# Designed miniproteins, single chains, continued (3), part 2

Each design is a single chain, and the fold is of that chain. pLDDT is the mean over its residues in the fold that is shown.

## One batch from the design tools (miniprotein)

Design m8036
Fold by ESMFold2-Fast:
Structure m8036 (fold): chain A 112 residues (1-112)
Amino acid sequence: EVEEPTFEEVQRQVIVLGEQVFQLAKNLKDDGLADDARRLISDVEKAKSFEELQEKAGEILDVGFALASKVDRESADELRRYRKEVWEAKSKTEFTRQLDLAGLVINNLIAN
């Protein structure tokens, strides 16, 4: 079990996820989805509530799902599941745990 993170720590985790999705889009040469990821990172930087961070993380994971669907169906299905879990998370700790798990899937796709 992880200790409860601050709003700023959660916001940084969502930005990291967005940057990972952006890098995957660039690796796959999908400029449209790369632009979507960059826009969402900017939206996260301006977020003022935990609910906004949950919404933007979900949108970032939708971009990640679209990218993963081009490469590996199993990874895409995992990201779709994590998208649901980030939306349903009732604590910042549970939310960041789901972000970390989604980030591992995206980083594995980047490394291949």
Scores: mean pLDDT 88

Design m8037
Fold by ESMFold2-Fast:
Structure m8037 (fold): chain A 64 residues (1-64)
Amino acid sequence: SMDALRRARNLARALEDIPEDLLLDLIVHDMGASRAEAAEIVRALRAGDLEGAARLLERSMQRT
């Protein structure tokens, strides 16, 4: 979705400015992902796979 893609772009920018552990905590607490899901999202973002990261975020948000 456009919303999930927008969130993925925002997280990619955040990776430049904040420690990865803090970003993982943000994804877990604010987006309802598990630690394992948050790690996969960050891995996709580091690989430049914004669409993959967006799909993972969308799946996590649906379960919360």
Scores: mean pLDDT 78

Design m8038
Fold by ESMFold2-Fast:
Order: C-alpha cells, then structure tokens, then sequence
Structure m8038 (fold): chain A 57 residues (1-57)
C-alpha cells in the first residue's frame, strides 16, 4: 500500500511542526509523542513509511 505524494508532503509538514514543538519537551514527553506519531502514520501510510518518517523525527 503506497502513500500518495500529497500524503507524504502533508506528513512531512506535520513532522516538521512536531519537531519544533518537541524541542521544548522533556525526553520522556518526546518519546511519548514519537509513539503517537508512529501509530498514526502506520495506520494511514503503512508501517514502512511510518518507520522512515520516525527516523527523521
């Protein structure tokens, strides 16, 4: 199941915003948000794409 270019663009834009917010968080809070992001991305974009996005987060 392949995500569209538009879905990947939206995911990367959301990821950049999340990275900025996560800079103000503790390590514990950051890990929790990474888990939430992974579950959401896995559901919509598939597991492999979610793993690749997490590597950049």
Amino acid sequence: MEPTEEQLKEAREAMEKLKEIMKTMSEEEREEYRKQFYETARFYLGEETAEELLKEL
Scores: mean pLDDT 76

Design m8039
Fold by ESMFold2-Fast:
Structure m8039 (fold): chain A 95 residues (1-95)
Amino acid sequence: DELEKELEIAREYFELMEESKEEAIEFAGKLGDESTPGAGGEIGRRQAELDILLLEGRREEVRRLLKEHAGVTPTDEQLAQMQADLLAEKEKILE
């Protein structure tokens, strides 16, 4: 089942993130490159960096990166919701 494969990948991603942030970023880059060679890897690494910063509660850093790369300025409430959603996803995946 593709859903089981996706769940295993997501589980490995969050487990790596707890053990080594650098390995989680490289893992996300590898997955991205498998989807879109070259460009996907960079996108995957950036998303992993944002996820790590959100899980660490580093909301100002996330806001800065989103301004630089996506041209959006999230509010404090939006950043809190993004962090809550990511924490819930992590807990669900690692159960």
Scores: mean pLDDT 80

Design m8040
Fold by ESMFold2-Fast:
Structure m8040 (fold): chain A 81 residues (1-81)
Amino acid sequence: SMEDKIAELERIKENLLKFIDEALADGLISEETAKELKEIVEKMYEEVTKLIKEGRFDEAEKVFKEAAEKIEELIRKAIQE
């Protein structure tokens, strides 16, 4: 259902934000990187939720995947550099 999709997205958002806070606390990423990552997560949540409510599930999946790839790349670069 639409409610189930939004609930799953909320869980993913909460897990990502927790991961970012833990990575910052452990010194794995900078405060600037953490801020950028949180902005990407928040924007993704807003855009994907809107698309889900509009029944545009394929577009919602694309936005979600693009945000996930950007988050992964930023974390990878921050940890390895």
Scores: mean pLDDT 85

Design m8041
Fold by ESMFold2-Fast:
Structure m8041 (fold): chain A 65 residues (1-65)
Amino acid sequence: MAAKEREEKIKKLIEFAEELGLKAYEEDGAVVVRIDDEVTRATGKAILLMAEGFELGLEVKVEWE
């Protein structure tokens, strides 16, 4: 994957996470999703984000507080 193409896909995935109401950021070429005090609500959204990341060929990491 070209660097520019990967960067655009990472940005797209972070925007999708934000639309779901999740906190997300890029770290070492992966998208990290932070889940803290909203476990029940956030779990389903995190699964959707991981599925989207898999389709885009990106690594998605879940960070638990």
Scores: mean pLDDT 70

Design m8042
Fold by ESMFold2-Fast:
Structure m8042 (fold): chain A 62 residues (1-62)
Amino acid sequence: DAAAEARGKEAVAEELARLGADKERALALIDAGHSGPEVAEALGLSREQLAEAIARARARVA
């Protein structure tokens, strides 16, 4: 479902923004087809930060 996918992307971008990343940049990268880990790496976040952000985002949209 496109709506659920969009909510998932937004949730990941929001969690990454809480870690100091650019939310709009994160959302654009996710929308382009990058996974959460790829987006986090592009934004200079640690493995622990990206893993937590993705887990939190997925829990929120489940």
Scores: mean pLDDT 74

Design m8043
Fold by ESMFold2-Fast:
Structure m8043 (fold): chain A 94 residues (1-94)
Amino acid sequence: MTIEDYTRLVMTALLYEAGKVSREFLEEVIKEIYNIDLSKYDEEEREKIIRELVKESVDFIAENGDEKAFNKIKEVKDLLEKGADKKELLEKIK
């Protein structure tokens, strides 16, 4: 797992919490990063796995994140506070 992978998951989780991306979008990003098909689990187990993976990504960035990772996360937070549109936000998590 790369710093870029963890940063992407943190940014996607922020967008999901803000209601800017769907749960299905978040699960697809997790599938791309971790190669885990969350559709195999019930909703309670999926919620637990997502929460654990997001926490793991946040903890990893806190310990190992570089200026690029911190700046990307800060940009997403700033755009969310400014009420940026969904299209602009999605460009940050590619």
Scores: mean pLDDT 83

Design m8044
Fold by ESMFold2-Fast:
Structure m8044 (fold): chain A 86 residues (1-86)
Amino acid sequence: SMEEELKKLEEKAKEALKYLEKGDYEKAAKIAAEFLKEAHRAALEAQGVTDEEEIEKKYKEAVEKRKEEAKTHELSELEKLTLEIL
């Protein structure tokens, strides 16, 4: 269910924060990248987008747009690493 998917996303977010608090930015970034991909998928599915190719296409477009927007403001080291993994 959507509620179970949101709970899994919350658990991933907590795990990423634990690694961030330990100073393990690489592991935190990898978990954050997984979180963002799953959250984006869940948002698209909530909008009625269920085709895997369409989900991947829209996700790729969103990531590219975010990378372009990142050029106009300062990013943390964690944000830079996360965008490289996405």
Scores: mean pLDDT 75

Design m8045
Fold by ESMFold2-Fast:
Structure m8045 (fold): chain A 80 residues (1-80)
Amino acid sequence: AEEILEEMKKYLDKYLEEARRLAEEGDLEGAAKVATEGVKKGAEYVRKLYELDKEAGEEGKKYLGEFTREAQDLLGALAA
């Protein structure tokens, strides 16, 4: 479970950085697409973590929540 949680965190961090890069280039559609894919993949990781270990699932859910919030803030600022 711990290895999957670490992989999920690295994956989401990578997707957030990619979304920021696209946003800085003015590619709003690309940034939104990457952020959306990150949320979907994060949700799949959280489901798997909950099946293996409820505590790891809770940590994963918290991390996904932070990712989703940062992605929404990024996209909201760009859409304004």
Scores: mean pLDDT 80

Design m8046
Fold by ESMFold2-Fast:
Structure m8046 (fold): chain A 82 residues (1-82)
Amino acid sequence: SELEERALRAIARVARTLPESTSASEAFREAHRREGLSDEEASLAGGAIAKVAYEKEGLTSEELDKLSASKIAELAEKALEE
């Protein structure tokens, strides 16, 4: 959806500008803050990122919880290519 793609682009862009040590949750908060994402947009993007992580990258739920901002950016970029 257009909302999902907008949110994924925002998350990928913002996460790439953050320090390597930034957590996934902090990257999502910063994208929400800087790009004015709605809760719906953030939720859609989060679901798309999780889908890529599980189905394309073979990550577990535990591994997803430990991702850095740079890894979240990679997953968001991959979700946009689908």
Scores: mean pLDDT 79

Design m8047
Fold by ESMFold2-Fast:
Structure m8047 (fold): chain A 95 residues (1-95)
Amino acid sequence: MKSKIETIFELILFSAELAKENPVLKELVIKKAEEAIEKLKKGEEITAEDILSIMVKLVLEGDYEKAKKLAEILVKAIESGDLKKYYEEILEILK
């Protein structure tokens, strides 16, 4: 049985594959990811959807290790109900 992290990561890989074949979806995901990263840098609140967009962008750029680390954080955030406590760790991964 796949872990929650592996399941999320596989869904992100699938989403990135779809985005490669759809220019409108690719542009939308990249824009959402860039806006989410900017919000994080400013200390503004972001959603789980924002984190998913960042993971898809990282996969599109070939940065699978960073995308998987974000999947681990997203699982922890969902289980704790507190995404904000992971913002610093997310910013460190995105360096």
Scores: mean pLDDT 82

Design m8048
Fold by ESMFold2-Fast:
Structure m8048 (fold): chain A 61 residues (1-61)
Amino acid sequence: MLKEYSEERVEEIREILRNNKDKEVRRKYLPEDVDIGLILMEKGVEKAIEENKKRKEEEEK
């Protein structure tokens, strides 16, 4: 789970998704798993980098 950026971004993402009922739009930016990293990368590359590092560590999956 993302630490700083995630909490606020997740809330914003949820709000955006609520307003965007178009599945096409959601699929373009948010995959089935709702890859927050993708969105955060666009907004905050710095924060996205930190998240990317965590993902790499959890890459064992």
Scores: mean pLDDT 53

Design m8049
Fold by ESMFold2-Fast:
Structure m8049 (fold): chain A 74 residues (1-74)
Amino acid sequence: MKAEVVETPEGYKVVVEGADDATAFRARELALLLGAKEATVIREGDKFVIFLKGATREQAEELVEWVESGKAKL
């Protein structure tokens, strides 16, 4: 599983490759626990995009580490 942080005008997005639906929704829950005010998951083909509002770059990068290390698995 691979994840990437992308900066947007409204905050950050995390693009996740090789995850199932459950892992993507768990990553959204973890983003909210990390301090994001809003987190939205969208499926784009075989990828998931997690849009984060009110999150810092450090929080977005920590979410990538949690996803890649398997902490997002239930």
Scores: mean pLDDT 78

Design m8050
Fold by ESMFold2-Fast:
Structure m8050 (fold): chain A 92 residues (1-92)
Amino acid sequence: MAMEGTEGNAAKASEEAYEAGKEGYERGLESGDVTGATGAALSGIGGATEARLAYKKGVKEGKPEKGDKEGEEKGRRGAEQARRAGEAAAAR
């Protein structure tokens, strides 16, 4: 469907946030910091979810390109938060 092409940046950022959360979770578990691991996973999942919701809101408002850009920003922010949480968990 035509809308799949427009979602490209938000979808990619959502996947990156999810993967960053998974990596942070695994690193935290390896260090024994279950709380830090959980924080990384939640940051990644949150970022991925917000990226999808931003795109859907843009589509509903008749501005899918705006939703795609907002989704990319939210996904990237979630990935960065997940990465930082994973690094903090691994450092202890």
Scores: mean pLDDT 77

Design m8051
Fold by ESMFold2-Fast:
Structure m8051 (fold): chain A 66 residues (1-66)
Amino acid sequence: MTLDERLKAELDALLGAHPDLTPEQRERVRQAATDAMLKAAQAGHSPEQAGNEALRAARDEIERLR
């Protein structure tokens, strides 16, 4: 899998654990993950570090929505 495929799979698993989220809230979580990944990549972080930052941002956004 590419990093993008792995990130999507991990995001889908995370969102599956929170079925109470609306489609709009799920989109916000995905957007937060994407923004964090791009920011980390622009800062010179490795693809693995960028993926970890994306998943952290997704978890933080879910917590913020609750």
Scores: mean pLDDT 79

Design m8052
Fold by ESMFold2-Fast:
Structure m8052 (fold): chain A 99 residues (1-99)
Amino acid sequence: AQELADFLVSFVGKPRPTDEEVEEAVKLARKAIEQNKDKLSPEEIKLLTDPEVIRAVLVRIRSGLPYDLAAEEVGVSPEKVRKAVFALEKLLENVKITP
C-alpha cells in the first residue's frame, strides 16, 4: 500500500498519465490488494486492476476533475471511477500519503 500511495502522490499537479504510468499503477494496486484483499469486495478488486478504470482515477487525481469528466476522457463509466476511488481510499486508509 505504501508504494502505491507514494506513486499516487507523485502524480499531483502533473499532466495526463502515460500508458507506462497506468501499467505501473495497476501493478502497484495488485500488490497492495494481495496484502489487503479482506478490505475489498471482488468487484472492487476487479475495478482497481482494470487499466482503463485506473487511467480515469489517475486523470482525476492529477486534474481534480469530477468523476464524470475523468470517466468521459478515458471512455469508462463514471460509476466505475467513483467505486474505484472509494475502493482505493479503503486500501490506503492506514497508509501515510502526506510527506
Scores: mean pLDDT 73

Design m8053
Fold by ESMFold2-Fast:
Structure m8053 (fold): chain A 63 residues (1-63)
Amino acid sequence: SREELHQQAIELAKLLAKAEVLEKVGPDAKITVKVVSSTVVEAVGENEKGSVTVRKELPESLR
């Protein structure tokens, strides 16, 4: 269903955001991933040097 596709898209966006944060801050950083809205996922990585935020937005076709 459309709802199932949307949920799968959110889960994929979470994985992609987390992977991008890991690339920027390294595997030893504290990483938090959250759903900000029905179309936006945000990942934050924190290390001794600061924090990095990665935002992923779902295409309108998946709304």
Scores: mean pLDDT 79

Design m8054
Fold by ESMFold2-Fast:
Parts: C-alpha cells; structure tokens; sequence
Structure m8054 (fold): chain A 62 residues (1-62)
C-alpha cells in the first residue's frame, strides 16, 4: 500500500536528518519508496536502504 510505504520512508528520513544532507535523503527516500512499491519491505529494511542510498549519493558527489 503506497501510503504505508510513504509514511515509513518519511519517518526514516526524519530520523536520519542529522546524519545526512537533505539532498542525499531526498534521493535515498525516492529510491526506497520506489523499491517499497515493488517489494513488500519492513520499516527496518526501508531505513537500511535509505542509509545505503544516502551513503552512495554522498560518495558520488565528489
């Protein structure tokens, strides 16, 4: 259900706002939301995916 996925992503982004830039979290949140729509993911799995994607974004920024 798209609403539940969106709420879980928003919660994870809010929890990570002090560790990563808003740009990294926006990118990571979008990626996690798309994956959550394709595959049933737990809140913990979505949070982990957001952290992984945010780290990748920060590494690519140069």
Amino acid sequence: MSREVAEMVDKAVEELKDKYSPESLSYAGGRAFAKGLETPLSEEELRKLIEEEAKKYDEQKK
Scores: mean pLDDT 77

Design m8055
Fold by ESMFold2-Fast:
Structure m8055 (fold): chain A 61 residues (1-61)
Amino acid sequence: SLPLDRFRQRTKELLKNPDLKPENISPEERQRRIVLEALDEALKTNPKYKEWIEEERARLE
């Protein structure tokens, strides 16, 4: 639960920040990249969830 809670909070934070790059892409691709960034952060803080995080990343790439 903790990794998912931080992942959700980080994704919301990134979505609200208009200064975050990339700026010149579709909304769908921007959201996908933001989610991938949040997953990368989750991997750094919760390595025991690596398999789950990598599966989610693969689904979005």
Scores: mean pLDDT 66

Design m8056
Fold by ESMFold2-Fast:
Parts: structure tokens; C-alpha cells; sequence
Structure m8056 (fold): chain A 94 residues (1-94)
């Protein structure tokens, strides 16, 4: 599935991408997402938990190729994807 992910900020775009990726994994679909903007996102890990939940870890990259954010999403059976953790990887601006 090719889906254009839109967000006003990189954080919003990453969360939306991660939720869509978690849903696509649950449906058994081939996942290919296009980000609207200069960003690139990639699913780096997917793991099934003992309760049948699926954890999906996604990295967001700037156009320079530098990772700028990480999000972890949990898809529980029969539930909407839940964002468990959001980490900003950009250098601290003083």
C-alpha cells in the first residue's frame, strides 16, 4: 500500500506513519509509505508480544539522512494503535 502521510510537524507525520504501519502489519499488507515533505520514515523493528500485541518501531529521517525522531506504537488485538513512546533524536539547541 502506498499512502501519503501528512502532518504539520515532523512529530505529527511520524506518529501518523507509525499508526498506519502498525495497522498494515496487522492486516498482512505490504507496507510502502510516501511522506509528504522532505522527510523519510522507516519501520526498523516489529515484534509480537506474549499478549498478541504487535510493537512497531519507526525512525524519521531528515532530508540529510540524519535520524530526527523515533516512535514506538503498540497494536493490541481489536484496538486502535497506541503511541507508547516518542523520542526526539535531534541535537539539543541551546
Amino acid sequence: MKVVVEGETPEQALEEYAKLAARAVKLGESVEFEMKGPWRAAVVRTRELEDGSILTEVLLFASSGEPIARVTVRQKPGEEPEVLRYERLEPEVP
Scores: mean pLDDT 64

Design m8057
Fold by ESMFold2-Fast:
Structure m8057 (fold): chain A 68 residues (1-68)
Amino acid sequence: SLREEVRRLMEEIDKLADTLPDKSLAASRISSIAIEGVGIGIDTTEEEALKWLVEKLREELERLKKKV
């Protein structure tokens, strides 16, 4: 499910961020994504919000992988 995919991506990002010397920037980016995702869900549907969150979380995970 999309909810399970969001959870999996969040867990992977959290584990990867823990390896960085300064994870505050990663945390800030994730908070911004989460806030925007909630707004999308309010204005559209939960399914559209979850699809958007999956895409943005995948982008952030790939960004963090390049830093490791």
Scores: mean pLDDT 73

Design m8058
Fold by ESMFold2-Fast:
Structure m8058 (fold): chain A 98 residues (1-98)
Amino acid sequence: PLVLDKEAVEERLVEEIKKRMIELGMEEAARNTSDEALRKFVRAMSLVAREGAPAISPEREEEMLERLLELLAENPEASAEELAERMLEIAREIAAEE
């Protein structure tokens, strides 16, 4: 089997998340979130994508991202799997409000 560099993949995804945050006007949050926290967030997001999160409107993307980052900050000890479960709950809650 091919050896995949997990660190390089995670770093690229962290950069993509930071770029998305900046595009959504969340530049301060992008600066204040550590790379370690963002790597965990990226792992959780990958799990959420695999489980099939509901569609969120563009107007709610910023709110969703902010709530997901708050979840990470409140639960620094949580695993990526635990974060993904809570993130799916938040995504469903936001989708239900639309």
Scores: mean pLDDT 72

Design m8059
Fold by ESMFold2-Fast:
Structure m8059 (fold): chain A 81 residues (1-81)
Amino acid sequence: MTLWEAAEAILEMYDGDFEKIKAQFFALDPDRSGYVTAEQLRTQMEPPIPDEVIAALDKDGDGKIDYGRVLTAMYLIQQEK
């Protein structure tokens, strides 16, 4: 699964509600470091993000995800460009 496919899957799970997804990521990262953990995606996102999607976002396997890239991919998917 690519970053694009993972972003599309998350959008589908959230019925295309990009603002809801963005708000949840920002709530998980109050310091605005640009990162969230795989654990936070499994336990604190609603609906929870599936392991196969998290694996696509956490390619290094270090449990750290650059959600800024994920949000950018989602934005581009919604613009269809």
Scores: mean pLDDT 78

Design m8060
Fold by ESMFold2-Fast:
Structure m8060 (fold): chain A 92 residues (1-92)
Amino acid sequence: MERLYEEIRRYLEIEGVPEEKIEELLELAKKVYEILSPKYDEILLSAALLRAFTNISYPEIVEILGPEAEKIPLSTIEKVTKEVLELAEKLK
């Protein structure tokens, strides 16, 4: 999990997000992961968190998470990403 949060931070820094907002988003991402981790596979949930919190492309997600992520349908990643975003909004 540490690598997932490091990658989220890296992409947010590339996107020019201020440090205060990065820390806020990382704490939010950690809370969302903890709540959804019993429901979803680690690779699927990690892909959804990367997609929800950053402007990362799907090929970059595969590079970070490995070839198992490539086997997950984009529609499934998008569905879980929507659930991540809805939960994150409620936790603000």
Scores: mean pLDDT 83

Design m8061
Fold by ESMFold2-Fast:
Structure m8061 (fold): chain A 80 residues (1-80)
Amino acid sequence: MKILEELEKKVLEAIDDPVDRILFLSGIRQAKKAYEEGKYDEALKILELMLDEARHRNQEKVAKILEEGLKKFKEEVDKL
């Protein structure tokens, strides 16, 4: 899914810390797998969890990227 691929790229560009990078990439990959398995609600919940995590870690740039990605993801899922 192009939205999840775009999210992965933007998150990589926004995070300098290698531990945070691995954490958020893992979440995006889990959401992508759930989407490919037809588990759209699970993929959405994973992205919402990642957004909450970004906010708790004070990762403002990542949170904004995830908010925009989540909005686009919901729009695309609604077309299915």
Scores: mean pLDDT 81

Design m8062
Fold by ESMFold2-Fast:
Structure m8062 (fold): chain A 91 residues (1-91)
Amino acid sequence: SEKKRLLALAAEYAAEAARHLQKGTEKDRTEATGYLSLAAAGLEAIPETKEVAEEARETAMATAQGKKEDYPALARRTEEILARVKAALEA
């Protein structure tokens, strides 16, 4: 129950981060950084998703330092994180 709730919340945060990176403004980059950090924090609480949490944290750091040309690659990384969180939700 609690684990599924945290995974669902992390999926929502990752989805919002990806949506912002797809919009591609400087403000969207800042929002995406925040959402990725929130996703990472939730995933860190779940033993099975600690590796995904590390990837989310690294992606948040890369997003915080990212230039406009990086946004498509950062969006793809975020979508991959979202897919892994959704797979964990369905297990």
Scores: mean pLDDT 88

Design m8063
Fold by ESMFold2-Fast:
Structure m8063 (fold): chain A 93 residues (1-93)
Amino acid sequence: DEKEEVIKKLKEVIEKLKKLPKSPAIQDVINLLQDLIDLLESGKKISVETGIGRLLRLIGAQFDLELEGASEEELEIFEEAIEAAKEAVKLLT
């Protein structure tokens, strides 16, 4: 049930990200979140190092968007993405 709730959160954030203007950073984040869904659905575990690496990539994308002058709405969606990804990584590690 907790796994299904986290997958639902990830899917909801992906839908929000898809409504934003197209950018490579947004597409990279969508791809990262989709990969986390695929890992959760496969029932596989990952290393703590791999999980941290995924989260650092999300934080890097957020930083790039902030430098590009992303809106408050875009940054809020990115915060939701990072929070959902942290929950996913906890289940995967």
Scores: mean pLDDT 83

Design m8064
Fold by ESMFold2-Fast:
Structure m8064 (fold): chain A 66 residues (1-66)
Amino acid sequence: DEARLAAILAALAVREIEEVLATDESLSPQQRAQLRALKAALEAATTAEGRRAMVDATSAFLRQLR
């Protein structure tokens, strides 16, 4: 079920963002603001398509972190 998978992946992405914000002290204020914005967007998403898009955006951003 695509909707259930998207919801699970969105919840996991939120947890990953929270862990990165709690543990990575090297993040710039801009990077922290972007992670908070991604978390808010993931929590606000109500459709499978929206959740998938936000999960993809979160994964791309996290891949770019130093």
Scores: mean pLDDT 86

Design m8065
Fold by ESMFold2-Fast:
Structure m8065 (fold): chain A 70 residues (1-70)
Amino acid sequence: MSPDEQGVQNFRNVVDNAIRNNASVDHLQTLRDQTDDRIRRFQDIGAPQSIIDQMQQVRDQLDIEVQRRQ
């Protein structure tokens, strides 16, 4: 697994764990902001589209979870 793929998987695990443990809406919003920062960084370094797509899926998951809890 590439370092970028490992980084995505590690972050997905953090997000999944936060959702599973009913983290606060504020914490999920912070993770969403971190996801946007990571997408931007991956785009800036020319990461494969598959990595960017995976991070966009994480962002979508966080958006759904935040909306569900509001």
Scores: mean pLDDT 83

Design m8066
Fold by ESMFold2-Fast:
Structure m8066 (fold): chain A 70 residues (1-70)
Amino acid sequence: SHMEEEALRVLRRALETAERTRNGVILLSGLHEALKVAPPELVPLLEEALRAAQAGDLDGAIALLRQALE
């Protein structure tokens, strides 16, 4: 679906940027953007990644984003 394709595009960009910059603020921004367009089935996983990022667990948030892209 268009929403699924857009969510995956936003997630891939957020993952790439988080891995490159190690910046939790940029990751949080990317997760908020992904949540705006995510289909309902992705929302729980994205919310879990958002909680990890808010807690400062950048590696955990990245792992959850990788899971969402599978």
Scores: mean pLDDT 79

Design m8067
Fold by ESMFold2-Fast:
Structure m8067 (fold): chain A 63 residues (1-63)
Amino acid sequence: LAEEAVELLVSAGLSRELAEKAVKALIANPTPVVRAAALRELIEAGASEETARRAVELALKSA
């Protein structure tokens, strides 16, 4: 699940380092505030809203 979230983000054009950082943050502190921050960061990095949302959901399932 965590690796699946990272691979989804990388396939969308994000760096592996950024994808791993975002996924690790979500697993470490799966709060609504951290979820919102991760969604914003991923979208600003170039992910579509749908891709960012799916990646966040996959990361949270692994927490």
Scores: mean pLDDT 80

Design m8068
Fold by ESMFold2-Fast:
Structure m8068 (fold): chain A 77 residues (1-77)
Amino acid sequence: MEEVRKKAEAIMEEVEKMITYSLPLPQAVRNLKKQFPDIPEELIMELLHTAMVLIGDGKPEEAFRQVEELIRKYVEE
């Protein structure tokens, strides 16, 4: 599903900007909301938090999978 992967890639890109360039969380949320207005802000916050926690635990591959799964569940419901 190209759309789910595209959204997951955008989430991971914003998390990378937060880690590498100290991008503030509210700005990351605004950037993602502009790209994907159909995604609720609370889900964007959950996706960013999930990715940051798993990346911090040294599990970047699991972070990507969990983000994709959360987006897929939202799209399927």
Scores: mean pLDDT 81

Design m8069
Fold by ESMFold2-Fast:
Structure m8069 (fold): chain A 114 residues (1-114)
Amino acid sequence: DLEKKKKAEELARRTAKELLELLENDGPPEKIRDLVVRYTEEMRKLGYSPEEIRELLYREFTLLAGVPPEHSTEDQFYSLMALLNAKHILEKEGKLTPELREALEAELERLRNA
């Protein structure tokens, strides 16, 4: 069903964007958990498998971070989340030196070009 596929892709894109916004704005872990839970439940209602639900979210999230879909993996998804969260925490605490910012952005570029 083309409409179900479009709805699933839109839900994954929206969830990926909201997840990125929560990470960049020091969103509490419970909001991240609740977002992923709601996404998973809605995707299950559309008839997608657990594997498909995860893969679609990983692809949309890594794509937002500039990684091509063909390079999108679970490992890249978690690495991107960890790097973005670390950058945000360091910036919030005033510990993000120019050297640390450059190192984090270089690692993000490495993930995009993997």
Scores: mean pLDDT 76

Design m8070
Fold by ESMFold2-Fast:
Structure m8070 (fold): chain A 87 residues (1-87)
Amino acid sequence: SLADALAELAALLEYAVREAFRNKVPLEELRKVLESILETVAATRQLSPEVVARLREVVEEVLRMYEEGRSADEIIARMRARLAEIG
């Protein structure tokens, strides 16, 4: 279901963001990881192109917040709120 796909995506994106903070990864490395996660979940869950486009906007906001130096908890809270609006 879409709800299951969004829950899986939320967990994977949260893990990736927390690991990025722990390992001090550069923005471009985090971008590659988040895009890979989105592409994998979209393919395995057979998400529509319209849903994928909305999820890509969430990934771009996460990356912008990371670049701006927002905390991991702020980024994760915003990401989860945006994913809830899609489901």
Scores: mean pLDDT 91

Design m8071
Fold by ESMFold2-Fast:
Structure m8071 (fold): chain A 58 residues (1-58)
Amino acid sequence: SRAMAVGLLVRNGRLSREDAELVVEMAERGASPREVAERLGLSEKTAAGLLAGARAML
């Protein structure tokens, strides 16, 4: 569920709720780790982990 994905990213990913919601939206659109990394100012490795976590809960 979207709510579970957001909750995971806030608690485990240490993201703000706003950034967590953005990552979930990007995961739903099939965004790449590079796109998430560029949007949030993160490394591609960190972005890949966040996307994988979000997709596991969706």
Scores: mean pLDDT 83

